# Ledger of designs, part 27: designed miniproteins, single chains, continued (2)

Each design is a single chain, and the fold is of that chain. pLDDT is the mean over its residues in the fold that is shown.

## One batch from the design tools (miniprotein)

Design m4908
Fold by ESMFold2-Fast:
Structure m4908 (fold): chain A 103 residues (1-103)
Amino acid sequence: YKEGRRLYLEKRYDEAIEKLTEASKSEDPLERSHSLRLLSHVLSEQGRDEEAARYLRESVDALPELDEVTHLQLAVTITSSRSAGHELVAREARAILDRMVAE
């Protein structure tokens, strides 16, 4: 995760995607969730909204319980992605929230 995040901050997006994909296989649920969430963000910035939406779902599924911070992050993702024209990411974030409130 840390290597992928560093590459993202350096705007080395292809290398960040590679390292974040590796980190998404971590046995630590938090590292997996954080890596998948950042991977979703990077892919969305590249216009790869279908992949971004998929990884956003996987990031939430990696957590056994959803905290209030995750709920707020999903709400921000819906607002930001919709405003930026990333409809698939906004739709997936909303689907995740709807699933959470049904539980």
Scores: mean pLDDT 69

Design m4909
Fold by ESMFold2-Fast:
Structure m4909 (fold): chain A 65 residues (1-65)
Amino acid sequence: DDDTRKKAIDKATKFINDSTKKSNDLRNKANKSTDPNVKKKLLDQAKEHDDIAKGGQNYKDYLLS
């Protein structure tokens, strides 16, 4: 039980970190873009990855409760 929970927490942590890094990479690309349409698309994609990371954090919080 405890080992299963620890593995689930580790997996959730990696998922959150990956989604957060993806979001940050997309924002960095948006900041370097001079095209407003490209910038908007990249920022919208970054927000999607932020939402994914938030979902992962909620799941991790559940596992820690």
Scores: mean pLDDT 87

Design m4910
Fold by ESMFold2-Fast:
Order: C-alpha cells, then structure tokens, then sequence
Structure m4910 (fold): chain A 104 residues (1-104)
C-alpha cells in the first residue's frame, strides 16, 4: 500500500529504529487489509473499533507503534475521547485525540 510506505518513510525520517518501523508497518498493514475486506463503510468503522481494542493490548510491548496505529483506527472509527478512555485510559486517550486533531 502506497500510503503505508509513505507513512513508514516518515517514521524513518523521524529517527525510529528499523525494528520499531517493521513492527508498526506490519501492524498497520494488517489493519488496512482487514478494513479493506469489509463490504461497507459502516462495517469498516465497526471493525476499526474492535481492532482498536486489539491494538491497545500491544501498548505495553510496542508503545510507539501501537499508539500510531491507534491514532489511525480512532480516526477511521470516529472514536470519542470517552470510548478511547475505556480502551487505553485517560492519559493515553488525550494524547491520541490531540494527535488526531493536529493531523486535520
């Protein structure tokens, strides 16, 4: 996916390690492929909500990669701050929401 490759190039430019970039790339590619398999936009948003919970469980082992993928999923799913707080806790949710808003 050209968008994933551009995103990976930006992470490299920002000084991320190759191991972190590969973990983030794999996780984001899986997410994008699963969303593309949904027959409707509404089903894609619902799948993104479920995947956000799954990716949040990776935060302790891959905090940077999981946070970046969470920003993408929260944007696609239209997750509220309140929904994010239930998944990742208040502090991480505020950070994700701030990054989504800054990216507009």
Amino acid sequence: DAAVERWVAALRAAGWSDATIEAARRLLTEVVERLARQPTAEQSREAAREMAREVARRLPEAPVAATEVMVFLASVAGLSREELERIVGRGVAERIMARIEAGR
Scores: mean pLDDT 72

Design m4911
Fold by ESMFold2-Fast:
Structure m4911 (fold): chain A 69 residues (1-69)
Amino acid sequence: PVEEARKALEAGDYDRAISFARKAVEEGHYKEAAEVLREIARRLQADGQTRKAIEVASLAYEAEKKYKE
C-alpha cells in the first residue's frame, strides 16, 4: 500500500494516493503512511488545492500520533 501510494502520487493521481495511504494506516504502517500523506499534502498545496492539502495534512498528523504513542 505505501509503494502503491507513492506510484499514484508520481502519476499525479492524488485520490488514489490518498486511498492507498489510508490502507497503509489501516494495516498499521503509521510512520510510512504519515510520510507519504505529508508528501501528498505538499503536492496538493503546490497545485493550489489548499483545502484538500489541509485535510490530508490532518490525516498525516493523526497517523504520526499513532506512531508516537
Scores: mean pLDDT 79

Design m4912
Fold by ESMFold2-Fast:
Structure m4912 (fold): chain A 97 residues (1-97)
Amino acid sequence: SVTVTVQLRMEGDRLTVTVSGSGAEYAAVTLTRPDGSQVFLGAIPVGGSTTVEGVEPGRYTLRVLVKPKGSDEWVESAPQEVELRPGETVTVTFTVS
């Protein structure tokens, strides 16, 4: 089993994405605006973080692809709606069996 937790924190227009969990090497995180444009796309090591500037607060669809340890296949989680607001942290946990 694989468990990945993605934390999304907004400071002004700066978004920090932190990935934690077990049984996975990477999580690839995509945030899609209601208009279909993608704001964030990248593979983040489990235990790591990345920061993107110029991110507008608002509603996004969060999609996460998880790369399990010892596997060449990426597993996609079900899309989740998240609201990003300045000064707030959103936490989403995915379990892949």
Scores: mean pLDDT 82

Design m4913
Fold by ESMFold2-Fast:
Structure m4913 (fold): chain A 68 residues (1-68)
Amino acid sequence: SAEAVEELVTFARRLIQHLLSQGIPITDEMEQALLDWVREQADERGLSEEEKERVVAEVRALIAEARA
C-alpha cells in the first residue's frame, strides 16, 4: 500500500537524519544493510514489486543526498 511505502521511507529518513545529527557518516556497509532491511520489510508487508522498487529507489536517493 502507499501507506506502507511512506512508512518505510519515513523510517529510513529519520534514521539517516539521526545518524547525521550524531556526526556518524553513512558507510557502504550501513547503506547495504539499510537497503537489504528495506527490501525484507517490503516483502514481509506484502508490497508489490513496483512498490518495493519505489521504496528502494527513494531510500537510495536519501542515502545519496546524505553522503553528498
Scores: mean pLDDT 85

Design m4914
Fold by ESMFold2-Fast:
Structure m4914 (fold): chain A 67 residues (1-67)
Amino acid sequence: MLKVGDKVEVTLPESAVRFFEKETGVKIETKNIGIVEEVFSNGYVKVRLESTGLEIVVHSSQVKKLE
């Protein structure tokens, strides 16, 4: 179970990477390291990306908890 403050790896498909790069103007990778900022009741999580500080909302199935 994901919690606020968890360090995670977020895996995005190439289509999602292009979408976020166009929307934010920030370079994003297919695999990103970030911190969970918020967990939603609908199975989505807000993650702050460590490299850019960008906040993205992704489904929890795309997020892998790191130790």
Scores: mean pLDDT 78

Design m4915
Fold by ESMFold2-Fast:
Structure m4915 (fold): chain A 105 residues (1-105)
Amino acid sequence: DALAQLPRLDEQLNSPDVEVQIQAALQIPLLARQVGPEAVPLAIKALLHPDKEVQLIAALGVRGVLYNIGEEAIEPIKEAIEKIEDEEIRELAELQFEEYLKERK
């Protein structure tokens, strides 16, 4: 059951093990394909995560999340990107977001 993965990945993002947090962040775009807009809060949590490596993985996944959810994810993901404090990670997330918008038909 894909919906049961939402609380599991949320718990893993709070893990004391950074490797577990990274693995959770990597799964978010794939889960978004299965559950749709219900994955948006989890994607935002990963983008604003206190660990920079987790934020970086989430930033790289922005295009995947947007492709898999579509229109409903655009505004909340854009707002989350604007709140990223690390300039390099924010620029990477912005690039992924812009590439999605260019490819959207």
Scores: mean pLDDT 87

Design m4916
Fold by ESMFold2-Fast:
Structure m4916 (fold): chain A 98 residues (1-98)
Amino acid sequence: NAEEELKKAEEHLQRAYEAARQGNVDEAISHLEEALRELGKAADLIPDVPLELKMRIVALQIRLVGLKNDPNATPEDVLAEIEGAREVLEELKKIYEK
């Protein structure tokens, strides 16, 4: 269910944000990874999602893999990707609501 995946993504993005604010980079990355997986599922379930928006989710997932493998990744780096994921969530919500 798309609504359920969007809700899960919102909850995981909030957890990622709180972890990043506390300086817990690994925990923030873990929650962001879950949120991006849920956004991808929502995009597949929602009809009429533009290809460009699906490509934005893939780009966020690729950047997250980079952060996960970067020993110098900062909380600010993760916060930037959380913001990008939040933008995708809001666009998916608008398409779902029509």
Scores: mean pLDDT 89

Design m4917
Fold by ESMFold2-Fast:
Structure m4917 (fold): chain A 86 residues (1-86)
Amino acid sequence: DIAALLAEIRAEVAALSPAYRPAGRLILDIAEQTTDPDRLRKLVEAVRKLETDPDEAVRLAREAIDDPNKITALTILFTGARLERE
């Protein structure tokens, strides 16, 4: 159900390293506006993969997010997190 998926995203965001939390928080904000369970499942997987496979995380986010401005913002945050970590 949607409430369980949102709780899962919140838990995954809280588990992220500080560098990745801004990207995770943006995904959570988008997820809170999403009513499609299939898109929510992709957003859960995107958050899980943020630190381990950022390219796959971006791919999943692009499949779940319809707003190109939000995709652009997420890509900037992903790139910033990777540079801060590297």
Scores: mean pLDDT 79

Design m4918
Fold by ESMFold2-Fast:
Structure m4918 (fold): chain A 92 residues (1-92)
Amino acid sequence: SEALRLNALGGAYYLAGVVYELLKDYEKAKEYYEKAVEYYRQAAELDPSLLPELAAAYEALGEVYKKLGKEEEAKRYFEEAERLRREYEERR
């Protein structure tokens, strides 16, 4: 499945982002979480059951932007994560 392949790539980048965040390398964490969002978005377009993974990546990106002092961008990413979680719930 192409969706599973893209989701696996998103997950690998997400885990790299987590590692750099733990190292307090927020610029590297940002790069890897942005790549995770890119692949998770493509996966969720093919399979909407993967929307929670995309939402988690946006939330992680928001936390990193907050650490970088970019509060407005961080707020927008948190709002996108909440919107995606609501979309997932509405697809019942």
Scores: mean pLDDT 90

Design m4919
Fold by ESMFold2-Fast:
Structure m4919 (fold): chain A 102 residues (1-102)
Amino acid sequence: SSDLKKVDEMMKILDEVGKLIHERTLSGLRKAVELLEEMRKLAESLKTPQAAAIVETLDALIDKLQAAIDAGKLSVQEYINIMMLLMAASAELIVYQNQLKK
């Protein structure tokens, strides 16, 4: 399935995003937003309710990262909130991947 391949690609992008966010640098956060925008385009191309839920989580994650970039800093609480959204996106992708394997 082409959809399964796109989900696998999104999972690889999300892993790289997590590593960039963990670096806690403005450069890393900007790169993470760039990768999340690419992932968002992949999710939108799937045209499913499951992909729409992933897009919603990605939009929230991008908004939080962009706010941190614009502020030039990332608080501990903001970092926790960002990591929770990253975990939510990961969980949504795993559920969708499992549905596509059936």
Scores: mean pLDDT 87

Design m4920
Fold by ESMFold2-Fast:
Structure m4920 (fold): chain A 72 residues (1-72)
Amino acid sequence: VDKKADEFIAELEALKKTSSPKLQQAADKAIAWVERTRELTKDMSEEVQKKMMELTIQSARSFLASVKKEED
């Protein structure tokens, strides 16, 4: 669970290096969502942590795609 979250955060940090200011802000917001999900689910079962993290990453990817589409 933590590895998947860390990998996604690393992906977003890399994206920020080549992104517009608007997409950088969107990536920061997505990173905050991932960190918040990690904190909220830390005392829950591994199965719940995986499910909630997958939903958060999926929502973050959709959000980033919509921001990118709005820019171009």
Scores: mean pLDDT 79

Design m4921
Fold by ESMFold2-Fast:
Structure m4921 (fold): chain A 96 residues (1-96)
Amino acid sequence: MNELLAAIGKGVIDVVNSKTEEEKKAKREEGYKEIEQLARDNAEAIVAAESARTGTGPLDPAAREQLIQKVIDEAKEKFEEYVKLSLEIKARRAKG
């Protein structure tokens, strides 16, 4: 979990500090790949922990994939929201 949050934070900084639109796109793609990889590693642990806490047996493959994809989608949404807010703050400061 800390690694996923760190990846989001690093990705946001990399995008915000990029000078060209092409660099911003490349850093977003890097951030998405990092989020997907870490979320899948972390989501497997989350799935196991959630199943243990809820008292349900192991999830079927479709339910597991849906939960993993939800974690990835939510992490990507947070990444984009932080990028948008950071860029908006930077733009407002530049305009006075």
Scores: mean pLDDT 76

Design m4922
Fold by ESMFold2-Fast:
Structure m4922 (fold): chain A 84 residues (1-84)
Amino acid sequence: SSADLDALLDRAMDLVNQLTKLVSENAPISEIQAVLAQIRAVIAQIRELMKTQDDAAQTRANVHILAIEGEIYLAERQIKKRQA
């Protein structure tokens, strides 16, 4: 449903906010990786739910997923720099 999609998008945004805070505070890599795993799991749930949604809802969800994947990329790049 639209409400279920909105709830998953809100959850993904909360996790992204947690991710950016952990990265900015130089949190342990294990904590950052745990949040990254949670974000990826929520994205997978969003993608499955999108299959039953209308075109407008799918477009909106795809815009959010692209933004979230950008934040994941930045966090993973910072982890690699810290491990080098």
Scores: mean pLDDT 88

Design m4923
Fold by ESMFold2-Fast:
Structure m4923 (fold): chain A 87 residues (1-87)
Amino acid sequence: SMEDIRKLQEIATEAVKIAYESGNPEAIEIAEKYARELEEALRNNASVEELADILLKMLDELKKALEDNPEAVKKLEELKERVKEIK
């Protein structure tokens, strides 16, 4: 649904913010890459499932890049749970 797409966009925005606030160049590069991929998918009318899959990959890559930042990892795990609750 349109509401589910908006929720996924909100989660993506929060993930990007976590990456930028970390100051970690690898995390910022990952966030920029996946933000572009999500925007292209949205432009091509991707399904909620496709958008959720892209976002979960983004969150997993960010967790790996920020593995030395436990607060960031915790926030990213909370975002993953929010993605999984979207039907």
Scores: mean pLDDT 89

Design m4924
Fold by ESMFold2-Fast:
Structure m4924 (fold): chain A 91 residues (1-91)
Amino acid sequence: AREELEKLEEELEELEEELEELKEKIEEEGKMSKEELLRLIALSLRLIGLEEDLRLLKKRHPELKEEIDELLERIRELIEEVLELIKTSKV
């Protein structure tokens, strides 16, 4: 229901903040540590899990489709940002 959607949106906002902080740190240091790589992988897995939860919520509550589709697009963009960061940074 809407309460469940609000909780998932809050989780997404937390993941967005974690990624931005991690991205800034990696860019400042000019290199990515193995620990930072593992954190990016963990973040990606959390994003994939959140995407699955949102898709299931959308199936149960079609009335929330528009709001859920916007969150799914944000997740897709974050995953692409993580992949780009991994590709462009040397470990």
Scores: mean pLDDT 82

Design m4925
Fold by ESMFold2-Fast:
Structure m4925 (fold): chain A 131 residues (1-131)
Amino acid sequence: MSKEEKLRLIDEALARTRAMLDEAIAARKAGDLETARLLYNKALAELKKELMKILRPDSKEDVSSLGFGEALYLIGEKLPEDELLELLRQLAAQAQAFWNATTEEAMRAAADGFLDLVGRFARLSLEEQYK
């Protein structure tokens, strides 16, 4: 698979995750917090699976047993550790901001911020793999 094909698959995975997070936001707006959490967790689990498949197809790790941050740590193994840890902290902050948000606008902003950081991270990790 070419680098260009992997970039396209990353963008497609992020677009699907954004659609799933919109469903989680709709559930929160309706007051169904249990469904919102289920949809959010499902969205992140699918994104984790797709990113590992694209960026670490050689990995022997059981993806279903990995936390989202653990999967990103494995993907970003060749990145500078300080940059990787800062990206993981920013991702954790956006995830927390999503659940602390009281307005639809704030939920969307946190979801978009999270996905933009994941996209940046995935592209940086891919660039390092092809150096």
Scores: mean pLDDT 85

Design m4926
Fold by ESMFold2-Fast:
Structure m4926 (fold): chain A 118 residues (1-118)
Amino acid sequence: SAEAQEALERGRRLLSEARTVEELREAIAAYERAIELDPNYARAYANLGAALEKLAGMVSPEEAKKLLERAVESYKKALELDPNYIVAFNGLLGLALKYPDDKELLELVEKYRKKLGI
């Protein structure tokens, strides 16, 4: 919908300008609004994942772990909605490269790599 696209674009603008935890949470809320308006909006889930990763870099390790779990779920949902969505796959791959001891994340990446034929 047009409203979902407007919410996504607001999230993208807020994310590009964000310098604080509070500003990143506003960007996240805009992406969550896009998902509320269109639950099948693969791009909104992928953008949510990226924003959650950025916020994870700015908070405590305990909070970061929960945000990164949400980021994985968001990228996974984007790939379930659009299996050819290379941007969402690259998000998962980037997380697996950053956390090489996370065997479950590596298995998830290999699963989607096979589906993409790469």
Scores: mean pLDDT 89

Design m4927
Fold by ESMFold2-Fast:
Structure m4927 (fold): chain A 92 residues (1-92)
Amino acid sequence: LTPEEREELERVRKELEEYAKKHGINLDDPSLPEEEKRKFLVDFAEKMGLGLSKEEIEALIDSGVIPKDLSVRERAFLIEARRILGKPIEIE
């Protein structure tokens, strides 16, 4: 990750943590079903105002593929979402 990507990843993590806290959700809770985490992550992505549809976000989370034309913020979201689901993206 570049310094800019690391900073954006940290910002997305903070925003997601605060969003989860407001909704009483602990994304680090292993007893919380994966489907519930996934739904919450998609809702958060919509709240972020990403230029992607709900269906596109779900497909990218499922595949773990990061298209080269994604914004730094969209990439940061996907990296964090995959980490939370226990399916980390292989990044340098």
Scores: mean pLDDT 75

Design m4928
Fold by ESMFold2-Fast:
Order: sequence, then structure tokens, then C-alpha cells
Structure m4928 (fold): chain A 69 residues (1-69)
Amino acid sequence: VKEAATAGYEAAGGPGFNGGIVMGLAAQSDSGEVGRENARLAFSGGAYVGGMDKETALRAGQAAAEAAS
């Protein structure tokens, strides 16, 4: 969970992603493949809603999913 949050935050470029961290932590509360997909969706969605570029949002979600594995 913490690793996924850190990877997503770094990939999103920091301050504009603050709100997405809480969503990422909450989404990663459950196990295995479902946990990875939840981390991916939470971070990409959080970054996008937070005003990040679409590419940055997708990259943040992917990084969080990889770190959650």
C-alpha cells in the first residue's frame, strides 16, 4: 500500500496529486489482483480528477499498480 502510494505520487509529479494518495491507500485495502486493479484505478482517477494531464494520470495509475504487486 505505502509503496503503491509512493510510486503513484512520484509518477504524478507531487503536489497536485495530494488528494489521490488517500484514495490509493483506501483502494489497496484488499488483496491480490483486485488490490492491484483498485490501486491503478484510484491513482489514475485521483490524478485525473485533481487536474493532471491524461498521460500523467495513466502513468501514475500504472506505477501504483506495479508497486502494489
Scores: mean pLDDT 58

Design m4929
Fold by ESMFold2-Fast:
Structure m4929 (fold): chain A 70 residues (1-70)
Amino acid sequence: MKVTLAEVRLYDVDHDGTMDERDLARLREDIARSTSPAALAKYDLDGDGVIDEADIAAYVALMEEVMASE
């Protein structure tokens, strides 16, 4: 698993320097509400142009790694 400070900050919606369940929940809701390709591309973690559970799982893995690395 690969975690960088820049990536944490990218997905740290509340900008507290930590990825947590609230950020994940907010991210998931934003993805569910997003209909714009540009907005969806923001959450395309594998860069394949498709947003699905694999991207959410990658986010969760990064979040858990960050929490373990604190």
Scores: mean pLDDT 59

Design m4930
Fold by ESMFold2-Fast:
Structure m4930 (fold): chain A 96 residues (1-96)
Amino acid sequence: SAAAEEEAKREKSLEVVERTTPEGVFEVLYAVELALSKRQGVPIDLEAMRETVTKDFGEEAAEAFVEGVENGDVEGGIRRAAEIAIKRLEEERKKK
């Protein structure tokens, strides 16, 4: 049934989040941008995506993520953005 299919999709999404590596955070962000693009009937807004990632993870992570999506290397962009975000967090904690 449609209701059971919707619940199965929610449970799978929750499992993905619960098992999320740093890369998985950017995978979720990409999935949201894809869903928004489909809903609006327009291509992914790369500038809006850059702004969103910059706010939460900084400019360097945003550049890597957007460049990956723009060049069709989404997986590489996600991996680089996650590495940059974690490295910045480690550096910030080392200063304390």
Scores: mean pLDDT 75

Design m4931
Fold by ESMFold2-Fast:
Structure m4931 (fold): chain A 75 residues (1-75)
Amino acid sequence: DEALEKELLERVLARAHEALADLPDAELARRAVEAAAAGDGDRAHELLKSLADPEAAHRAIGEAVAAVAAEYEAA
């Protein structure tokens, strides 16, 4: 169901945005996540490469995805 996939993706994006908010390049990290979600891997890669702390951003995104998946399974 495309609507359910979109809803789950929007929840992941919202959670990732919260997790990335405290990073020095929060806006760039948020745009990278949005580009990846839109299927623009080249843009996502370029934005991630430009981050001051790409490891922290990658960890935050991974934790956001895992948290949303766990909440979905628990519901």
Scores: mean pLDDT 73

Design m4932
Fold by ESMFold2-Fast:
Structure m4932 (fold): chain A 55 residues (1-55)
Amino acid sequence: ALERARKALRELEKEGDPSLDEAIKGLRGAISSYESSSGSVDPASIQKLVDKALS
């Protein structure tokens, strides 16, 4: 789950589209919070951010 989210984040960053900036920021923040808090962020929330960013 986390590895998939990190991969999606890298693809979005590589795109370089300013319209994706909020999606990239949100996803990166969620990943960072999940890694730091070990369960404070629901993995499903990360998945939703990935789906939204890729839409």
Scores: mean pLDDT 69

Design m4933
Fold by ESMFold2-Fast:
Structure m4933 (fold): chain A 75 residues (1-75)
Amino acid sequence: SLSQRDQDFIRRFTQSGIMTLQMSNYIRRTGRTPTADQIQSIIDYSTQIADQYIDALNNNDNDTIDQIGDFISQM
């Protein structure tokens, strides 16, 4: 299993990357800055994906690791 330090690093990296991608996609689609409620939804989503990735790494769930890893690699 991953150390707490490695989990914290992966969580921050994954959250940051997904947030950046989701914010960029929103601005591109709408031409506007997201509202506070929309930013909170993006934060919640990025947190869920980061937690799923960490759980997959700890459980050797290769299908989930590959799926989320491919997503992260596109950021």
Scores: mean pLDDT 83

Design m4934
Fold by ESMFold2-Fast:
Structure m4934 (fold): chain A 65 residues (1-65)
Amino acid sequence: MEKEKVLKEIDKLIDEMMSKATALTEEQKKKMEEARKKTEEGALKHLSVEQLREFLETLEEMKKE
C-alpha cells in the first residue's frame, strides 16, 4: 500500500538522518525529531497519501540540502 510504504520510508529517512546528525543543521535536526515523534505516535497514519508524500518529499529535500 502506498500510504504504508510512505510511512515506512519517512521513519527510515528520519532514523538515517538522525544517525548522521553531525551533517544536519540544528533546525533540520529539530524538524527530524518532530517528524519522528509524529510517525511513532501514528498521527501521520491519519493523513492522506498526498500529505504523507509531501512530508516525505520535504524530508528528502532537507537530506539533499
Scores: mean pLDDT 67

Design m4935
Fold by ESMFold2-Fast:
Structure m4935 (fold): chain A 92 residues (1-92)
Amino acid sequence: LDEIAKLLQEAIRSKDKKKRIEYIRKMLSLLSEEAREVIREYIKLLEEGKDAVSILTKKLPKGKNEKSLALLIVQVLLDNGVSLEELREALE
């Protein structure tokens, strides 16, 4: 979790898109495939013009878990100027 938080902070503070994508990719590699799938679903819902947070919060297990962490991570990245294109690139 400390490593994920550190990589998230580096991604947010990076002004170079290539370095930002690298930090996001490293952070995502620390998550399970199920958690990464939550991020892919979030991107898809946003591209469809839907409330991704509301929809995914209803579908995810209650309490602290890796899927809820993934939902928080994607929100923080987008709120700090990471684009959907950069996030999609990092998931490849």
Scores: mean pLDDT 80

Design m4936
Fold by ESMFold2-Fast:
Structure m4936 (fold): chain A 89 residues (1-89)
Amino acid sequence: SEAEKQAKLDALIERAIALLESVRDTSSHGAELAEIIEELRQIKESEEPLDFKIARTSALLSRAVEILAKEHPEVAEELRAIQQEILDL
């Protein structure tokens, strides 16, 4: 159902936020990661349609992966896995 998909998206956004918070202070791009975290929180709280939220979240996770790929490849891989789960909703 749409409600189940929304609940899964919310959980996946929270997982992504937790991962980004875990590396924010050790990244040379901490300010950009903080911006992505805030945008993810805004998407979760928004009244936008589910497909819009999926597209926006996916785009932000792609940006986070690009930022983290060299400094934290393990976190970048986990974010890609979360992104795939979101796109499979």
Scores: mean pLDDT 89

Design m4937
Fold by ESMFold2-Fast:
Structure m4937 (fold): chain A 106 residues (1-106)
Amino acid sequence: AEKYRKAAGEALELLTKNVELPYMSAGGALVLFADIVKNNGEIPTFGNTTKAEAYAQLAYYAAQMAKVSEHKDLWIELAKEYLKKAEDLGYNGVFVKRAKEILDKL
């Protein structure tokens, strides 16, 4: 719970400064972080495909935040957590690949 709140707060500060987001606005990223704070790390969804893609986007966003944040370890932890959640739901698309590429360089 605490780590998700900390991440959401830092995302609000850094979102427009140096973070590249695929297929979503800054507001979309903040909504996803608000959802995980409210639901103890989970995203309510209309289906597993939508949930898996949202987790993959969170992983990619968290990996991008790790590049610019003073709290690099927090963002690496979150990127790995949501990467696993996306892969556990069967998503192996572009957001998973991009998150892994960034994490390999950190």
Scores: mean pLDDT 71

Design m4938
Fold by ESMFold2-Fast:
Structure m4938 (fold): chain A 92 residues (1-92)
Amino acid sequence: SELEELRKEGKEMKEELEKLIKKKLEEVKKNPTKENIEEAKKEIEEAWKKLEEKNLEANLKGYSLLTPGELEELKKLVEEALKELEEIEEKL
C-alpha cells in the first residue's frame, strides 16, 4: 500500500540520517579541520532538509513519513550534532 511504502521510506531516511550524523562526527573527531567541519554541517543540514521536504509532501497527501515523536527526536539529534561540530570548530 502507499502508506506502507511511505513508512518504509521514512524509516530508511531516518536510519540513513542517523548513520550520516554518526559517520561525520567520527570523521571530524579523527581529523578536525575547518573543511571537514563545514562539509559535515552542510551534508547533515541538506539531509535533514530533504527529510523535512519529503515529510511535508507526505502530509499534503494525508500521510506522514515518521511519527511526530520520531521527527522531534531526529530534529534534536541534528541540532545536537551541529552544536558539537561548532564546539569542535571553536577549539581549532
Scores: mean pLDDT 86

Design m4939
Fold by ESMFold2-Fast:
Structure m4939 (fold): chain A 73 residues (1-73)
Amino acid sequence: EEIDREVKAALLQIYLYFEGEGLGRSLPLDDAIARSRQLAEEKADEYGLTPEEKADIVAAAVRGARRGHERAL
């Protein structure tokens, strides 16, 4: 159970980074960050992640959004 949750958290971190990057390329930065954060929080709650794991995937999604915005410039 714990190792399965940890694996899901790691995969979500990668997934949400790239989802955020896509949003950052197509939306204004503030909107991309807001949607990336919301999506990551929803996924963390859906999969019952710990607060620390939730913070990690939210941070990954936001980093992706910022990177996508930079690449759109």
Scores: mean pLDDT 83

Design m4940
Fold by ESMFold2-Fast:
Formats: structure tokens, C-alpha cells, sequence
Structure m4940 (fold): chain A 95 residues (1-95)
């Protein structure tokens, strides 16, 4: 799923805005990565055509192409799944 935002959010790893314009090949690679987890979304910066990044919908964190490659997609999926599980446990314990 592709979502649009007006301005580039800050990358969770580098602390820089996710405003880098990607090649078509890099965009397809990110699409394949986000398809591996329901918790990950591909996001486009509306004001910068071709600027795409990954959004972890559970943690609220944003990852640019270089950060995804540095951490590895499996680590990002594991982080999202763990955060989802931790949130479920916390909700049950809060009752």
C-alpha cells in the first residue's frame, strides 16, 4: 500500500529527513520489502516526486532506503511484530 505525506519525516536511524529521490529499481525493492509485512507501508513525499520511504505503522518510525538496507528487512519486520505483540500484552495487562 502506498500512502502520501506533504513533507518528509525524520529517519529513525540517521535523524535526517526522508527526502531522497529513489530510482525505479529502488522503489520496486521497497515495494517488495513492505509486501512481506502488514505492519510496513511504502510512503511517498507528495512535494518531492520519487521520494519514498518505509513507515512502521506499529512503532510510528520512518526508514529511508539506506536505513532499510543497513538494518535489513527481516530486522525491520521483527521490530514491527515485536512492537505489535508488546502493545497487545500491555493492553491486556492494563485491564
Amino acid sequence: MIVEVEEAPVDAVSGKPNNEVLSEEQIEELKEFVSQSPFLQLVEVKSIPGAYFVHDTVTGEYYGFESVKKLGIEALIERAEKAAMDALVAAVEAV
Scores: mean pLDDT 77

